# Ledger of designs, part 89: designed miniproteins, single chains, continued (5)

Each design is a single chain, and the fold is of that chain. pLDDT is the mean over its residues in the fold that is shown.

## One batch from the design tools (miniprotein)

Design m19090
Fold by ESMFold2-Fast:
Structure m19090 (fold): chain A 74 residues (1-74)
Amino acid sequence: MLKELTEKFIEALDTSDKEAVKYLLELGDEMIKRGVDPSVVASRVTAILLLLVAGDKEAAKELAEEMTREVLER
């Protein structure tokens, strides 16, 4: 479920970068399975990864929540 994967990603941001990346990739894969354009998913996942590398966990969280909300409201 997208909501569960987003929640796991957010929880992992404070505990394990490896687990955060894992859940982010699973979130992207789930979005593609739900019919989201793979190029759009790749761009957003890349942006979130860059925010994580920069240490901006709050912006990474917000972008992941926005990305998931758009799909859930379709």
Scores: mean pLDDT 79

Design m19091
Fold by ESMFold2-Fast:
Structure m19091 (fold): chain A 103 residues (1-103)
Amino acid sequence: HEKKEKVLELIKKLNEKLIEIAKKAGLPESVIEEFKGNLNVLNNSVGKMLELGMSLEDIITEFKYTMESLIDRLVKEYGLSEEVAEEMRKLVEETVEELKKIE
């Protein structure tokens, strides 16, 4: 489905940017691989939600909540600086606004 492809491509681009930010911030390789795994699970979940006919509004709500939780974990458990976390949150918000334009 064309809509599914557009949604997943935007999320993929966001995930690539978030991983590069995490690498530049000096997070350990093990933490970066865990973060990649969490982002991949979320991307697969969004794909399944779209296949099940869930509304894009509901998917965006779930996506935003999960992304915020993942970023908060990097700060609280792995010592990511709040300034870098804010940069990540801004990219998530920008991606959410792009996703809203699809629906």
Scores: mean pLDDT 87

Design m19092
Fold by ESMFold2-Fast:
Structure m19092 (fold): chain A 84 residues (1-84)
Amino acid sequence: GLGVAVLVAAHELLRLAEERLGEEDPAVRKQVEAALAALKNGDEKTALEHLVAASRLLAEGATVGPATVKLLREALALARERAL
């Protein structure tokens, strides 16, 4: 279901982010903040869209700092809670 898709997307994005540690990209951070806000509101579709947008930015060469990694860990934890 959609909750499982969000969980998979969050997990893969965190893995990719850990491979692309560097200067905090504000565009990536903004997408992850929006995904976390959507998850807190139970809007899995909007959360998935923002996680996919963040993944695209990382694929295009964006890097992430510890603040974005922390937000991704929070998003992953919430996605697990909602999917299971």
Scores: mean pLDDT 86

Design m19093
Fold by ESMFold2-Fast:
Formats: structure tokens, sequence, C-alpha cells
Structure m19093 (fold): chain A 83 residues (1-83)
């Protein structure tokens, strides 16, 4: 699965490849909740707060009942405001 390939790329330190693979997964399945969540987590860890916010918002549009993703979205939004 492209999600597993993206996780492997991230573990190998290839953050760009990981994000590119996740973008491909989202292109093929726009309702791929796990792809949005993983992409947002990678973006957040890399300091890409605006991208993390956008990806978490898309994830919550698919599954609004995930309290963990809501908490991570709040964290990313706080980081974005702390310029």
Amino acid sequence: MKIEEARKAYEEGDFQKALDLLNEAIEENPDDYEAFVLGAEIALKQGLYEEAVQLYRRALKINPDDPRVRQLLEEAEKKLKEK
C-alpha cells in the first residue's frame, strides 16, 4: 500500500518522498483518512504548520469523530499562530 511506502520513506528520512507518496494516495482515493493523518503528522514534525492544518482539516471532514486528530489540529493551529 502507498501508505506503507510513505511510512518507510519517512523512517528513512526522505520526507519529500513520503509526502509525494501520500499525495499520490490522496489523488487515487480522496477519502483516504490515513493518508491525510499521516501527511499532517509528517508536516507538523517538519515545521510545515500550514500544510499540517490543511491536512488535519481534510481528515476531520472524512472522520469528524476522531478526538486525537482534533487535538493535533489545535496543536498545528497554535504553532501556525506563533510566528
Scores: mean pLDDT 80

Design m19094
Fold by ESMFold2-Fast:
Structure m19094 (fold): chain A 90 residues (1-90)
Amino acid sequence: SLKEKAELLKEAQELLLEIDEKVKNKSPKEEIDKLAEKLIEKIRELLGEEGEPYIAKMKELLEKEDYEGFIEVAKEALEEGQKLLEKEQE
């Protein structure tokens, strides 16, 4: 539903902000990785199959510990999620 997708987008945006803050603060890899995995699952739920190219890139960047790259790809995925919500608005 539109309400469920809006909540998923909000939760994903909050996770992305938390990840960005932890990366800036040089938090432990384990903490960042746990949040990153949660964000990937929220994006999968939000975008479905359309999210798979973003998820594949995010997983690759996460394995390389390229957190800045991860954040940029995640932003692109959330922008796509916002566009999907706008299309479903009436």
Scores: mean pLDDT 85

Design m19095
Fold by ESMFold2-Fast:
Structure m19095 (fold): chain A 94 residues (1-94)
Amino acid sequence: LIERAQEDARNTARLARELGREVPATRRQLEEAAEKLLEGARNPEKFEEYAKEGARLLVEAAGIAADLGDREALARAIGAAISAIGAQIEYRLS
């Protein structure tokens, strides 16, 4: 389960960076979210703290996408936030 949580965090970080490149208004939040998720994957003992912070930044990016009226970016940011929360739950179940 820990290995699955780490892999899900790495995949979510990749998706966050891709979205940040496509939607510059969200880049800061999404790059920061990716950094937090990757730090969590590298430091399992602090995974929950980093995954929580990453999810918070993904939700912030979703808010920016909503303000822009970009429904595709909003859906992708929410999907990434759900994935980050899922990884946190998988880690807790380990």
Scores: mean pLDDT 86

Design m19096
Fold by ESMFold2-Fast:
Structure m19096 (fold): chain A 78 residues (1-78)
Amino acid sequence: SFINELKTQLVKEALAKGIEKSKEFQALPPDKQERVRQIIAKHKDDPVKLFEELEKEGLLINESVEVGVEELKRVLLG
């Protein structure tokens, strides 16, 4: 369904914005910030793979996850 695909896209965008909004992301050196953005872009269709890849590279820490979840709640719950 196009609607389900759109919802998935909004979830991805919310998670990406949450990660980039985190102080933890902003404290990363520019090369690491760019790597996070590349992983986000690569895994636009799979939020689970997005978090798995960030974790594998040591780029996702608890605060970034928390901010991402809060942004997701904002988009889904208003």
Scores: mean pLDDT 64

Design m19097
Fold by ESMFold2-Fast:
Formats: sequence, structure tokens, C-alpha cells
Structure m19097 (fold): chain A 68 residues (1-68)
Amino acid sequence: MEEEKKARELADKVYEIALEGRKAGLSNDEIAEKVSEFLQKHQEEISKLSEEAQRLFLGYLSDKLAEA
């Protein structure tokens, strides 16, 4: 459950970056840059997640972005 919580937390943070960027009137390219930078900063943390937790992270993120 810890890895699942971590995956959800990471997805939530990426989604928050995207929402804040949209509220600030940033372009899609600028939002993508901020998200990419966040993922690079947390690459070690993501790499330590199991394959299942990594898929959950991507799934949660995809679902949230599709709703937005």
C-alpha cells in the first residue's frame, strides 16, 4: 500500500502543476516543461517504485489529465 500511496501522491503533484499552469495562463508547452522537470527531479523516487506502482502512477495521471 505504501507504493500505491506514493504513486498517487506523485500523480496528484503532477496534476496540480498542470492545473496551476492552466490557471496562470501558461501554454501547453510551458506546462509540459514544468511537468518534465518535476518528473526528472523525482526520477530516483519513481525508479524505486515497483512496476505495478509505476503503472498505477501513469494510470492515475492519465485519468486526472483526461478529466481536466
Scores: mean pLDDT 76

Design m19098
Fold by ESMFold2-Fast:
Structure m19098 (fold): chain A 79 residues (1-79)
Amino acid sequence: GLATGLRVVGLAAKGRLDEVVGVRVTVGDLRAAMRLAGLSEEEIEEILRVAGAGDDPEEELVISRETAEKIGEAIAKLK
């Protein structure tokens, strides 16, 4: 659910990538969590492209290290 997306974004923002890699989250929940974290729509769509996300918000993604790193880098740039 959204809570899983928020946990993924929060842990990636803290550089705790090993705790995020392999987590399963839907495209919609990850998108919502990244919006709540303050990422731009352009950054969100770029990260979702790297994650291999399709157009279905109910599609389940397995977070790769590359996706986790991209999320962490984007959050770090916000402040």
Scores: mean pLDDT 84

Design m19099
Fold by ESMFold2-Fast:
Structure m19099 (fold): chain A 70 residues (1-70)
Amino acid sequence: MLERLRELYAELRARYGEARSEEEIEAAREEALRRLAELFGLPLPRDEEEAEEVARRIEARLREVLAAAA
């Protein structure tokens, strides 16, 4: 889990580094949320409210993974 998460983070960070506009940053953020949701087996958000809920669940899962690695 942690190794795949690290790999995904590096890939997403590279995408953010390549973004040159607000539009590209928003697209990268949406892709990051979708990929992290898939990694943790969470449902894909259909609207902004669901996206916030999924983001909170991703944050909780990340906290658990990082705590286990410490």
Scores: mean pLDDT 72

Design m19100
Fold by ESMFold2-Fast:
Formats: structure tokens, C-alpha cells, sequence
Structure m19100 (fold): chain A 82 residues (1-82)
């Protein structure tokens, strides 16, 4: 099911980011969109590590946005190619 596939994507991405030293607060996914909240102020590192994680799970990013949330947290949103 699409929901199970999205939950698996979120779980795999979270694992990869945590293995690379990012403190992950939240991950959610749809089949074509990924949302991650990480506890860091380094937007460039967060973007790089998310791009690597998405590549490792066999997906490609078409668009990526990073938004500071305050309290040393970043919202990273990725649109995925079909």
C-alpha cells in the first residue's frame, strides 16, 4: 500500500540520517514528498545528508527547501521524482 511504502521510506531515511550523526526529531513521507525535522543549525550539512539518504534508498530529489524553525531546528522538505 502507498501508506506502507511511505512509512518504510521515512523509516529508512531516518536511520541513514541518524547513522550519519544528525539528531532527527521527526520524519514523514508520502510517495513523492519527504519532510524531516532535524536538530541542527547547519542547513548545508542537513541538505547534503538528506540528499545522500534519499540516494541510498534509490530515490531522486526534484526540489529541496530548508526552513529554520528556531530552537536549533531545521525543517527540510524534499519533492521526489517518480
Amino acid sequence: SSRREAEELARRVRRILEERGLKVVEVSATPDHLTVVVETTDAEEAERLLREAVREVGREISDLKVTPLGENKLLVEATLKS
Scores: mean pLDDT 86

Design m19101
Fold by ESMFold2-Fast:
Structure m19101 (fold): chain A 85 residues (1-85)
Amino acid sequence: SEEERKKRLEYASKILTDFGKEVNKLREEAKKKYSPEEFEQLEAEIRRVGAELTVKINELIKNLASKEDLEKVYQEALDRIRELL
């Protein structure tokens, strides 16, 4: 339903906002460990992971997936970024 889709969109918006905040914290910690040149390469991969997460979330919303499915792709994206750092 349109109402269910709206609820998924609101939840997805929250997840993407939380993702951005958490990734920003990870970026600040990474800047303390890596050279500017090394960090620039990591930043490209971080942006790629974020773009892939957005695509996955949009497909999940289209299919009216559960909040658990949305949380799973969010956690997988965060874990991937943590593994890069």
Scores: mean pLDDT 86

Design m19102
Fold by ESMFold2-Fast:
Structure m19102 (fold): chain A 78 residues (1-78)
Amino acid sequence: MARVRELAGKLDASEVPLWPEEELRELLTEVAEELIRHMVAQGVSVEEARDRLLAAVADAPGADLAAAAIEEAAARVE
């Protein structure tokens, strides 16, 4: 599992120069929305799910872009 996420991160980093920032942000928003919906289905609040995802991306490259996408996703789910 960890290796798959690492490989996905490496692939994403290799592909990032080919992606406009707005397209990457929309993809991150869609993924975050699905993750938040999944967490809510497990009994987690939208606020808690948002906070957990924000913490998970805090140290990642593009953390600001990811944070904006997560906040937008939380607004769409709420």
Scores: mean pLDDT 70

Design m19103
Fold by ESMFold2-Fast:
Structure m19103 (fold): chain A 92 residues (1-92)
Amino acid sequence: MKEIEELKKEIEEKLDEAEAIIAQAKKAGYDPALIAKARELVREIKELLKKLIELYKKENGDGKTAIEITALAIRAAGLAFEVELLERKAKK
């Protein structure tokens, strides 16, 4: 029970941090260091999401928890796409 809530909170915090860094990268003229940091956060988020999904399946979680996990996964996918777009703009 507590492990699912802790993982969810950690993922939400990392998603918020990634969004803030992406916004900073856009304002800073696509700073490669900020883009790299956002990429690292997206990778960490994906690993935490895999762990959260495995734990959810093991504990036979309810439909509400499934919806919340799905929302986090969609948000993570969107951020991954934004980071890829920023990387393309930073490359020549």
Scores: mean pLDDT 83

Design m19104
Fold by ESMFold2-Fast:
Structure m19104 (fold): chain A 61 residues (1-61)
Amino acid sequence: SAATRAEIEVESLEGIKDILNWVVNRTKKKLSPEEQAKLDAELAQRNREIEERIAELRRQA
């Protein structure tokens, strides 16, 4: 059903978010403060986009 597909997509998006945050936090350790700030801003934007998609899917279910 559409509801079941939405639940699977939500779980997948949460997994992607976790992996993305983990990778970024590992890679930024050797970067300058300015580069870290840029990467943190991009990560925050990606997290917001994922959270907005999850919220939309949950509203449609």
Scores: mean pLDDT 83

Design m19105
Fold by ESMFold2-Fast:
Structure m19105 (fold): chain A 68 residues (1-68)
Amino acid sequence: MPSPVERTKEAVEQILKATKDLPKEEQIEILESSKRQVISHLESRGVPQETIEQVKKVFDEAIKKVKE
């Protein structure tokens, strides 16, 4: 079973690939929305804080790259 971090990396890559033809603003909105949904779900399931922080980092890194 893939870890939440690994699953998040794959999900982010799929989002970036699916949204490659969209404006940067829309790509960022989709990534931020997905980040909020994933973090909320992990928190509700009692996932360790260290894992949640790693998931946040994956989304934040992707958003930063889109903004560049």
Scores: mean pLDDT 82

Design m19106
Fold by ESMFold2-Fast:
Structure m19106 (fold): chain A 100 residues (1-100)
Amino acid sequence: AEELLERLRALAAEAAARAEENKERLRELLEKHESLPEERREDLERAIEELDTITDESTRQQGALSIEREALRLAAELGDEEARRRVAEWEAFDAELRKA
């Protein structure tokens, strides 16, 4: 139980550290895909705003993981190879966590 919480904390801290990188990734995808449907553009813009709310404060650390996962899911759907790789990594971690 404690090991699981420590791993989740580490993942959330890493997600917070990548917030600026993830925002830049989503901005580049918005610029590259000018013909995106309005709903999809709004999803990306909302994800960028949510990434902007991530802080180094412990009270927001757990939220950082879910915000990053949503941002990476959207980027992966638009063909970002690095986002696809990170999605595969968290799916592997989620499978390990379910066994622990």
Scores: mean pLDDT 74

Design m19107
Fold by ESMFold2-Fast:
Structure m19107 (fold): chain A 63 residues (1-63)
Amino acid sequence: SMAEELQKKAEEEIYRKYYEVYLKLNGEPFDENATLDELKKRYEELVKKYSKEEVEKMIIQFN
């Protein structure tokens, strides 16, 4: 539907940048053809394993 398409596009633009930064800082591969679902899946794997605070620490240390 139109509502679903608009919401999905908005989420893809906002959350995509949020997830891709985390993936890049952790040395994870990031392709332009990667969907929001793939980026989110990879991000959630890290969060689930280490929790958000631990993931943020890892990102800071990587820099």
Scores: mean pLDDT 69

Design m19108
Fold by ESMFold2-Fast:
Structure m19108 (fold): chain A 110 residues (1-110)
Amino acid sequence: MAALVEELVRLAREGGLSMRELAALADELAAEVGGPIGAALRFLAGVALRADAEAGGSGEASWELFREDLLALLEENRRAAAEDPRVAESLRALEEAIRLLIERVRRLLA
């Protein structure tokens, strides 16, 4: 999971995407796929928009906040997933959501 987050951040930054553009792509994908993966994509859009707001217009700070917030959340939920199958299912949906978002970013930058 951490490697997927690092790859997403790397690709989006190298492509010159803003947090708002990443959030819009995640919301677009969420509408296309629906279900638990769609919910995870909407969640990712929310994390991106929060990072944008907290960064106050600094692109570098927004990517660092997004990365740190998402990695911290994934670590906490990884611990909880050992005790709760619903958390484990949510983590699997989030992993697939990140993979789909990476693919969408790659297509946008091609």
Scores: mean pLDDT 83

Design m19109
Fold by ESMFold2-Fast:
Structure m19109 (fold): chain A 119 residues (1-119)
Amino acid sequence: ATYNSEEILRLAEALGFPKEDIEAIKKAVELGNKLFLTTGDPALDSPEQLTPAHIEALKALIEEAKRLVEEGKKNTVISADVVDAPRLTSSTARVAKLGLEETGKKVDYIEKTIEAPPP
């Protein structure tokens, strides 16, 4: 599956992420969707389809997304530990954490693809 930009942005807004973090997430999702490596489809995510320009863009996406995932996980953990609040708040924090974990998995996938280009 591709990144769902609306879901990711909604989760970031729900957690009170800074505007700059939300804009960075949006940019990372847009780059991922353009580069096909976030689709989860092996036929579309083939290393043989990567150009040097795609590889450069993927490196930028990887670094940006890794930083966002790390900061997002930190903020989500703090929110979950501090607010043992009604089900809505705890559920929102949990869903956001899962979204950040899925983003991290896609970043790891892209990084591995770049590290092992076709012969």
Scores: mean pLDDT 47

Design m19110
Fold by ESMFold2-Fast:
Structure m19110 (fold): chain A 60 residues (1-60)
Amino acid sequence: SAEENAKRAAEAAYRAALASTGSEEVAKRGQELAEKMALEAGGTPDNAGLAGAGAAARAS
């Protein structure tokens, strides 16, 4: 469940970063960061985890 939640957050970050930057390499970095942040947040789809995924997408 925690791993699945992290994967979903990562996929969302990937799509958001790709739509925003048009770069697959940047989107992949955002995906990896979002997955790590979601796992650090305990793998729950809370506001902290979602904010982390959004921040990763922007930073990428």
Scores: mean pLDDT 67

Design m19111
Fold by ESMFold2-Fast:
Order: sequence, then structure tokens, then C-alpha cells
Structure m19111 (fold): chain A 116 residues (1-116)
Amino acid sequence: MQPAIEVGPRPAPAPAPREFGRNISDLAMKAAVEASRIAAETARLAVEQGMPYELAKEAVLKATQAAIKAASENNPVEGLKRARDAVVELMKEYAPEAAERGQKRLDELIAKVEKE
């Protein structure tokens, strides 16, 4: 970490209000990582219930990408909702029980992000 800091962004200590934006983006990124983890766990259950691995993998990828994109848009809640919908739509056709469990966990994450 410290070797990278020696060439790190010089204006970093100057913008105080930008620190606020960094906290929002970091929270959104943490949410994206957690959403990806939830999607992966849900996908694993869906595969065990008969879902093709390739589709389950794609659901996880789409969920992760949607959450990360939302962080860059400064709208993490909307991105997490899109991630939830992508996971549920793909999995519900093959493993509705796994899809419902994943949806519940992602909705819980969305509620947490909305409050912080």
C-alpha cells in the first residue's frame, strides 16, 4: 500500500467535500461485492436444483456489473435493484426457491444501502 501512495494522487488532501463522495462510492462498492457474493451463493443453490452453470454464472456477473455501475452513477440502490432483478429473472425459470431466497437477501442489502 505505501509504495503506491508515494506516487498517489497529490490533490487528495485538498478537497474536503470530495471525501463525502468517496464514502458514498465506497459504500456502494462494498454493496456491490456483497451483492455479488449473495448472487454467487444463490447461483450455487440454483445449480444444485438443476440450473445450468453457465446461466448461473451469467446471473452473478450481471448482478456484480449492475452494482458496480450504480456506484459510478452515484445511485447504488437502483443498481442493486437491477442486480436483484437479473438474478431472480434468470434463476426463477430453473430454480424458483433459490431465486426467492436470493431476492430476499438482495432486498435486505438494498434496504441497508438506502439507509446509509
Scores: mean pLDDT 70

Design m19112
Fold by ESMFold2-Fast:
Structure m19112 (fold): chain A 80 residues (1-80)
Amino acid sequence: SSARRARAALAEAMRAVVAERGVPQTEEEEKAALREAAERAVAELEPLDPEVAARLRRIAEAELAGDYERAEELARELAA
């Protein structure tokens, strides 16, 4: 499943970012951690599945913008 690969890559990247930077203490640190984790996950997925990488980037951008409804819609499209 494309959604499983994207979620696994993002989860692994987020664990790495938290291990390097510590647990986010502020909303700005949470956004910075998500931005970095998404960039790492996209970079890992792009040579394997560029469409999934592009979809993950769009989901992360929507979440970072605070558009959670759009992020959920895009995540459902990836899972289909």
Scores: mean pLDDT 84

Design m19113
Fold by ESMFold2-Fast:
Structure m19113 (fold): chain A 76 residues (1-76)
Amino acid sequence: AAEEFVRRYMAALAEAARAAGQEVGGTDRLEATLTPEQLEEMARRIAAELEELRRRYAELDPEEQRAVDIILETIA
């Protein structure tokens, strides 16, 4: 389902952005940043989730892929 897929993908991207010291959602991250070690751990976990989602995306029907694309463009 496109909604579940998009939510998981956006959650992973939001976590990646936070790990990079940026906030997804139009608010600047002005407070404390993560240590390099914490950033690396989060990046690995996020990368694994994104890779899994990419595989799932490739297995979707073209119509489902289009729905995911439209939703991601809207909420990104």
Scores: mean pLDDT 64

Design m19114
Fold by ESMFold2-Fast:
Structure m19114 (fold): chain A 110 residues (1-110)
Amino acid sequence: GISAEEVGTLSREELEEALARLDEALAAIAAGAPASESTRLQIQLAKLYLEAVLSGDSKAFAEGVAKMLGLKEEEVEKLKKLSPAEVLQVAVGMYTHKLDFEKALELAKK
C-alpha cells in the first residue's frame, strides 16, 4: 500500500507521474484487464490520496474513501474532519487490517 510518509517525500512532479500511472492502471482494468477487488480498491485509494495531496481537497478524499468502504452518513462526517493522511490510515486500518470504523478512527488520530 501507499503510506503518507512515502507520499510526503515525493516532489510535485513525482506525485503527478504516480497519479498518471494509477490512471493508466485503472484504464487498463476498465478495458478488461484482470484485477482482484483488493487490487482495484488499493489503486483507487492511492489515486484518491494523490489527488487530495495535489489539490489540497481533503473533503473530496474523505467522501471518496467513505464511498469505497460503504460507510454510514455519520461516519462520513467524521472522516471529513480528518487530514488526508488520517483518512488514509482509517482506510488502511479498515480494508487491510479488518478493523471496525471506530477502532481505525482512534488509531488514525493518535
Scores: mean pLDDT 75

Design m19115
Fold by ESMFold2-Fast:
Structure m19115 (fold): chain A 75 residues (1-75)
Amino acid sequence: SALVERAKELMRRLLALQRELAALHAAGVAPDSPEVQALLAEGRRLVAEIEALYKQLSPAEQEEVEAFVQKLLEE
């Protein structure tokens, strides 16, 4: 499904962005810096798109995306 592949792409992007934010925090970059604020804004946009897309997925497609996310988190 094109929707499932899109959801997987967005989840992968969100995880990468969360890791980038964690790296900036570890490096001592200020939370109110323009670069951190830009990443937080991008994260909010990704979450909103994922939530809207997820409502369009069947229960089986939602389970497939959830299994993919669990695998990404475990690596």
Scores: mean pLDDT 86

Design m19116
Fold by ESMFold2-Fast:
Structure m19116 (fold): chain A 80 residues (1-80)
Amino acid sequence: KVVEQLENIEKWLKEMAEKYGVAEAIRTAANAVAVILSDAGYPELAKETKERLNAAAEKGDYEGAVQAIEETKRRVEELE
């Protein structure tokens, strides 16, 4: 389920940000999220979410990255 995969990335992102730094963790999460969404049939959402996450990574904005993933999870739930 796509939502569960995104939840796993949020959990991974928190752990990796604490160990290796926020920007690199977010960039890695951006690539993983884009692959998951594209494979699930949401290529436009994948592109939008990856752009938002990469912008958050450039700013070191962990909270913004989490919010982007949470908004994406809500949109996927609506699309079902």
Scores: mean pLDDT 83

Design m19117
Fold by ESMFold2-Fast:
Structure m19117 (fold): chain A 83 residues (1-83)
Amino acid sequence: MEEARRRHKELLEELQALAEELRALGGTISSVEGPLDAIEASIEKARAAIAAKRAGQDFYSTAGEGTSEIAVARPPAARRAAA
């Protein structure tokens, strides 16, 4: 019981931090209120959105398996050392 309460609090704090980060990148996040599963799902979505915005990826497309879906990354400039 205490673990569930702690986990819920930690997930909410994580979601808030991700929401702030996403906002800094020019994105928005929907209001999330509900059970742990809904909060966890929103955290996963926020992380994916932040990663996509930071990477400038155009290939992310609601596949549910976005991480393994990225086939080829296009480097912005081949003159710099590997990023």
Scores: mean pLDDT 59

Design m19118
Fold by ESMFold2-Fast:
Structure m19118 (fold): chain A 63 residues (1-63)
Amino acid sequence: MDEVGLEAVEIVRSAPSREAAIEALLKKFPNVSRETAEALVDAILSGDGEALRQALERVRKEV
């Protein structure tokens, strides 16, 4: 569970753009919806800890 969240954050931080981050997440986690991937990317880019926590819980539920 924690490893999935860490990998997702690393993918987003390593991506050159928001769209690249979304596509990389969907490629790594094919069971995750685009809506969930977009929410996670936006939370990481905004630096909102509460939004990040909620998005990570949603990703973990879909994986």
Scores: mean pLDDT 76

Design m19119
Fold by ESMFold2-Fast:
Formats: C-alpha cells, sequence, structure tokens
Structure m19119 (fold): chain A 92 residues (1-92)
C-alpha cells in the first residue's frame, strides 16, 4: 500500500501549528504519501484547523488520527529531576 507516516503533536501548545507545518513538510519530503496526525487536544476544532493547514502546506493528504483529550486532573506539571544538572566531575 501507500506510505503513511504518523505525526504526533501537542495541539494545546501556542506554537503548535507552525511546528506541525514544518514537521509535516519534512515528512512529505522524506517520501510520505499521507499523514495521520495523532496527539492530545482539548479543542477538536483547533485540531481540525491545524490538520487542514498542515495538509495544505505539506501538499499531501493529512488525516486526523487518534486524538486524546488532556486529563483535567490536579496531577499536572511534574518536574523530573532524575539527572542533576551538576556534573559530578572535577573538570575545569
Amino acid sequence: GEKVSTLAMDFSAPGGVEEAVERAKKLAASGAERLVVTGFSDDMALAEETVRRVGEAAGIPVELGTILPSSSNPTTGKSSLMSSLTANSNGL
């Protein structure tokens, strides 16, 4: 069949549309015949507009794949400090 590439995105990001366009153009240049956009979105209208713009800019068909709504739970915004920024090496 056709070469289908999956593009995962965060639609809630303020610069997500431009990032999506750039990534989609790169995928199209790599030989993708069609894109399936997946990710997280709280606003389906925004997701559809983004997909439409991405498809027009990339010049290939783009379809809306699995879009999951963001969980509105108090468990949001957790900093992962697994790696200390301080390198433990007495270099210069």
Scores: mean pLDDT 67

Design m19120
Fold by ESMFold2-Fast:
Structure m19120 (fold): chain A 75 residues (1-75)
Amino acid sequence: SELEEAKREADELLERADAGLTPEELAAELGGSDPSLVAQIARSLEVLRRAREENPFEALERRLAEEQEAVDALL
């Protein structure tokens, strides 16, 4: 699903940024060094961090996934 792919991509970008990578380094890892891509990544990270702080749906979904894995291990 397009939304699932966008979410996974966003989570990966946030994870790498939290590890200390700059938007320039993230763009290079994605195969680009275009200044517009760097600016887009920086803006996306800002928006995603704000969304995560306001609505921790990501934390909720992670918790639900962990619970589902635990249930699956029992079945």
Scores: mean pLDDT 65

Design m19121
Fold by ESMFold2-Fast:
Structure m19121 (fold): chain A 85 residues (1-85)
Amino acid sequence: MKEDAKFIALAAIDSPEIREKVLSLLTPEQREEVEKLIDEARNATDPEKIQKIIDKMAEILSTLTEEQRQKLRDIVLEELKKRAS
């Protein structure tokens, strides 16, 4: 479960398309916090700092309902499938 959240967090940092889809499923409070963390991760050069940011994002994503987490994971997998095709 926490591993799925980390996977989604990494995908959102790497892909603007996944970022927008993830943010659209969050509450306004969660959206603001996750958006700030993505921006911090993209500006960070220290691997340790990046890892801590990913862990924080994963914790926020882990507080979501099972249904919301499944939707986010499906979005990430669909986007990866489009790139592989």
Scores: mean pLDDT 75

Design m19122
Fold by ESMFold2-Fast:
Formats: structure tokens, sequence, C-alpha cells
Structure m19122 (fold): chain A 94 residues (1-94)
């Protein structure tokens, strides 16, 4: 399961924190988390020995309706196909 939460945008500075929680029913050999904004891509690679991973990413929003894409990829073993979960959302500045 992948859960993404977004903090409220308040006036100074126009930044949003994206909290990502990855939970798995089985131990994975590889975890890869990618957060893509219009201006940057951040990738986290983690050992698969934990069933719960939490990350917080601060995103600078430069325009209304900036799209943020969060992709989590889990590979259970070297011969298995990686499983990918993607969440896309738009953030509107007020």
Amino acid sequence: MVTVTVADLFNVPPKVTVDVTISAAVEAQKYTLTVKTPTSTTTFEMPGESLLHKHSVEVDLKAPEDKVIVTATVQVNPSAEPVTSTLEFLITQK
C-alpha cells in the first residue's frame, strides 16, 4: 500500500510537504520511491528488509496547479517483476 498526504499551503513560503508511507505484506529486496515535480525529481532507494517506510519530501510550488507524481516500486526478488504504484495530484495555490 502507498499512502500520500499533503500538508496545507500557508502563506510563507509556498511549500508543500508530501508524506509518503509504503507498507508491504512481504519483505522486498528493493524499494524505490520517486517524487517528480515540474522542476525536480527526487529518488529514494531503500533496503527491502523493512515492511514500513516513511518519507517526507518538501516541494516548492511555482505555479497554480503544479502536478506532483509519486511513484513507488517494489521488487520482491530478483526474478520477479517490479510492482509499481503511482499517485498523481494537482496542487492549487490560493
Scores: mean pLDDT 58

Design m19123
Fold by ESMFold2-Fast:
Structure m19123 (fold): chain A 62 residues (1-62)
Amino acid sequence: LSPEVREALRELAKAFGLPETDVDTPGMREALRRLAKALGLPESDVVTPEMEAALIALREGR
Protein backbone atom coordinates (compact mmCIF):
# COMPACT_ATOMS: atom_id res chain seq x y z
CA LEU A 1 0.00 0.00 0.00
CA SER A 2 1.10 3.57 -0.63
CA PRO A 3 2.13 5.70 2.39
CA GLU A 4 -1.01 7.81 1.87
CA VAL A 5 -3.30 4.77 2.18
CA ARG A 6 -1.40 3.44 5.21
CA GLU A 7 -1.72 6.81 6.96
CA ALA A 8 -5.44 7.00 6.16
CA LEU A 9 -5.97 3.46 7.47
CA ARG A 10 -4.26 4.29 10.78
CA GLU A 11 -6.38 7.42 11.22
CA LEU A 12 -9.54 5.52 10.27
CA ALA A 13 -8.81 2.69 12.71
CA LYS A 14 -8.29 5.22 15.51
CA ALA A 15 -11.54 7.01 14.60
CA PHE A 16 -13.45 3.70 14.82
CA GLY A 17 -11.93 2.92 18.22
CA LEU A 18 -9.62 0.22 16.87
CA PRO A 19 -5.88 -0.04 17.61
CA GLU A 20 -3.65 1.76 15.14
CA THR A 21 -3.34 -0.46 12.09
CA ASP A 22 -0.91 -0.85 9.21
CA VAL A 23 -0.71 -3.34 6.36
CA ASP A 24 -1.68 -6.99 6.85
CA THR A 25 -3.07 -6.76 10.40
CA PRO A 26 -6.45 -7.86 11.82
CA GLY A 27 -7.02 -4.23 12.78
CA MET A 28 -6.62 -3.16 9.17
CA ARG A 29 -9.19 -5.73 8.01
CA GLU A 30 -11.70 -4.53 10.60
CA ALA A 31 -11.06 -0.87 9.71
CA LEU A 32 -11.58 -1.64 6.01
CA ARG A 33 -14.91 -3.36 6.71
CA ARG A 34 -16.09 -0.41 8.80
CA LEU A 35 -14.95 2.07 6.16
CA ALA A 36 -16.78 0.16 3.41
CA LYS A 37 -19.97 0.10 5.52
CA ALA A 38 -19.68 3.81 6.38
CA LEU A 39 -19.25 4.72 2.70
CA GLY A 40 -22.03 2.42 1.45
CA LEU A 41 -19.55 0.18 -0.37
CA PRO A 42 -19.58 -3.64 -0.28
CA GLU A 43 -17.80 -4.93 2.82
CA SER A 44 -14.18 -5.89 2.19
CA ASP A 45 -11.23 -6.89 4.36
CA VAL A 46 -8.75 -5.92 1.62
CA VAL A 47 -8.07 -2.59 -0.06
CA THR A 48 -10.00 -2.47 -3.34
CA PRO A 49 -9.39 0.31 -5.89
CA GLU A 50 -12.68 1.91 -4.77
CA MET A 51 -11.68 1.82 -1.10
CA GLU A 52 -8.18 3.13 -1.90
CA ALA A 53 -9.71 6.14 -3.68
CA ALA A 54 -12.08 6.72 -0.74
CA LEU A 55 -9.24 6.49 1.80
CA ILE A 56 -7.14 9.00 -0.12
CA ALA A 57 -10.13 11.35 -0.45
CA LEU A 58 -10.81 11.13 3.31
CA ARG A 59 -7.16 11.88 4.10
CA GLU A 60 -7.20 14.88 1.73
CA GLY A 61 -10.25 16.21 3.57
CA ARG A 62 -13.33 16.54 1.39
Scores: mean pLDDT 66

Design m19124
Fold by ESMFold2-Fast:
Structure m19124 (fold): chain A 67 residues (1-67)
Amino acid sequence: KPVELSEVLKKLKVSEEVQQADLEFRQAAQRALELKRQGASQEEIDKAQAEVQAAQQRLLELLQKEA
């Protein structure tokens, strides 16, 4: 069964900063998915994807500091 990243972070007892970064990443990913489902323009989808990548990079950097 798939496990959400937020559940893994909670089990590792990581900082609230990492949990906030995970939340931002999840929100960005959901926004990008919603734009694709609504048939938004390629420009809007690309912008949302860039935000997902930025949030993912921040989360990974914080995880590397704590692991």
Scores: mean pLDDT 75

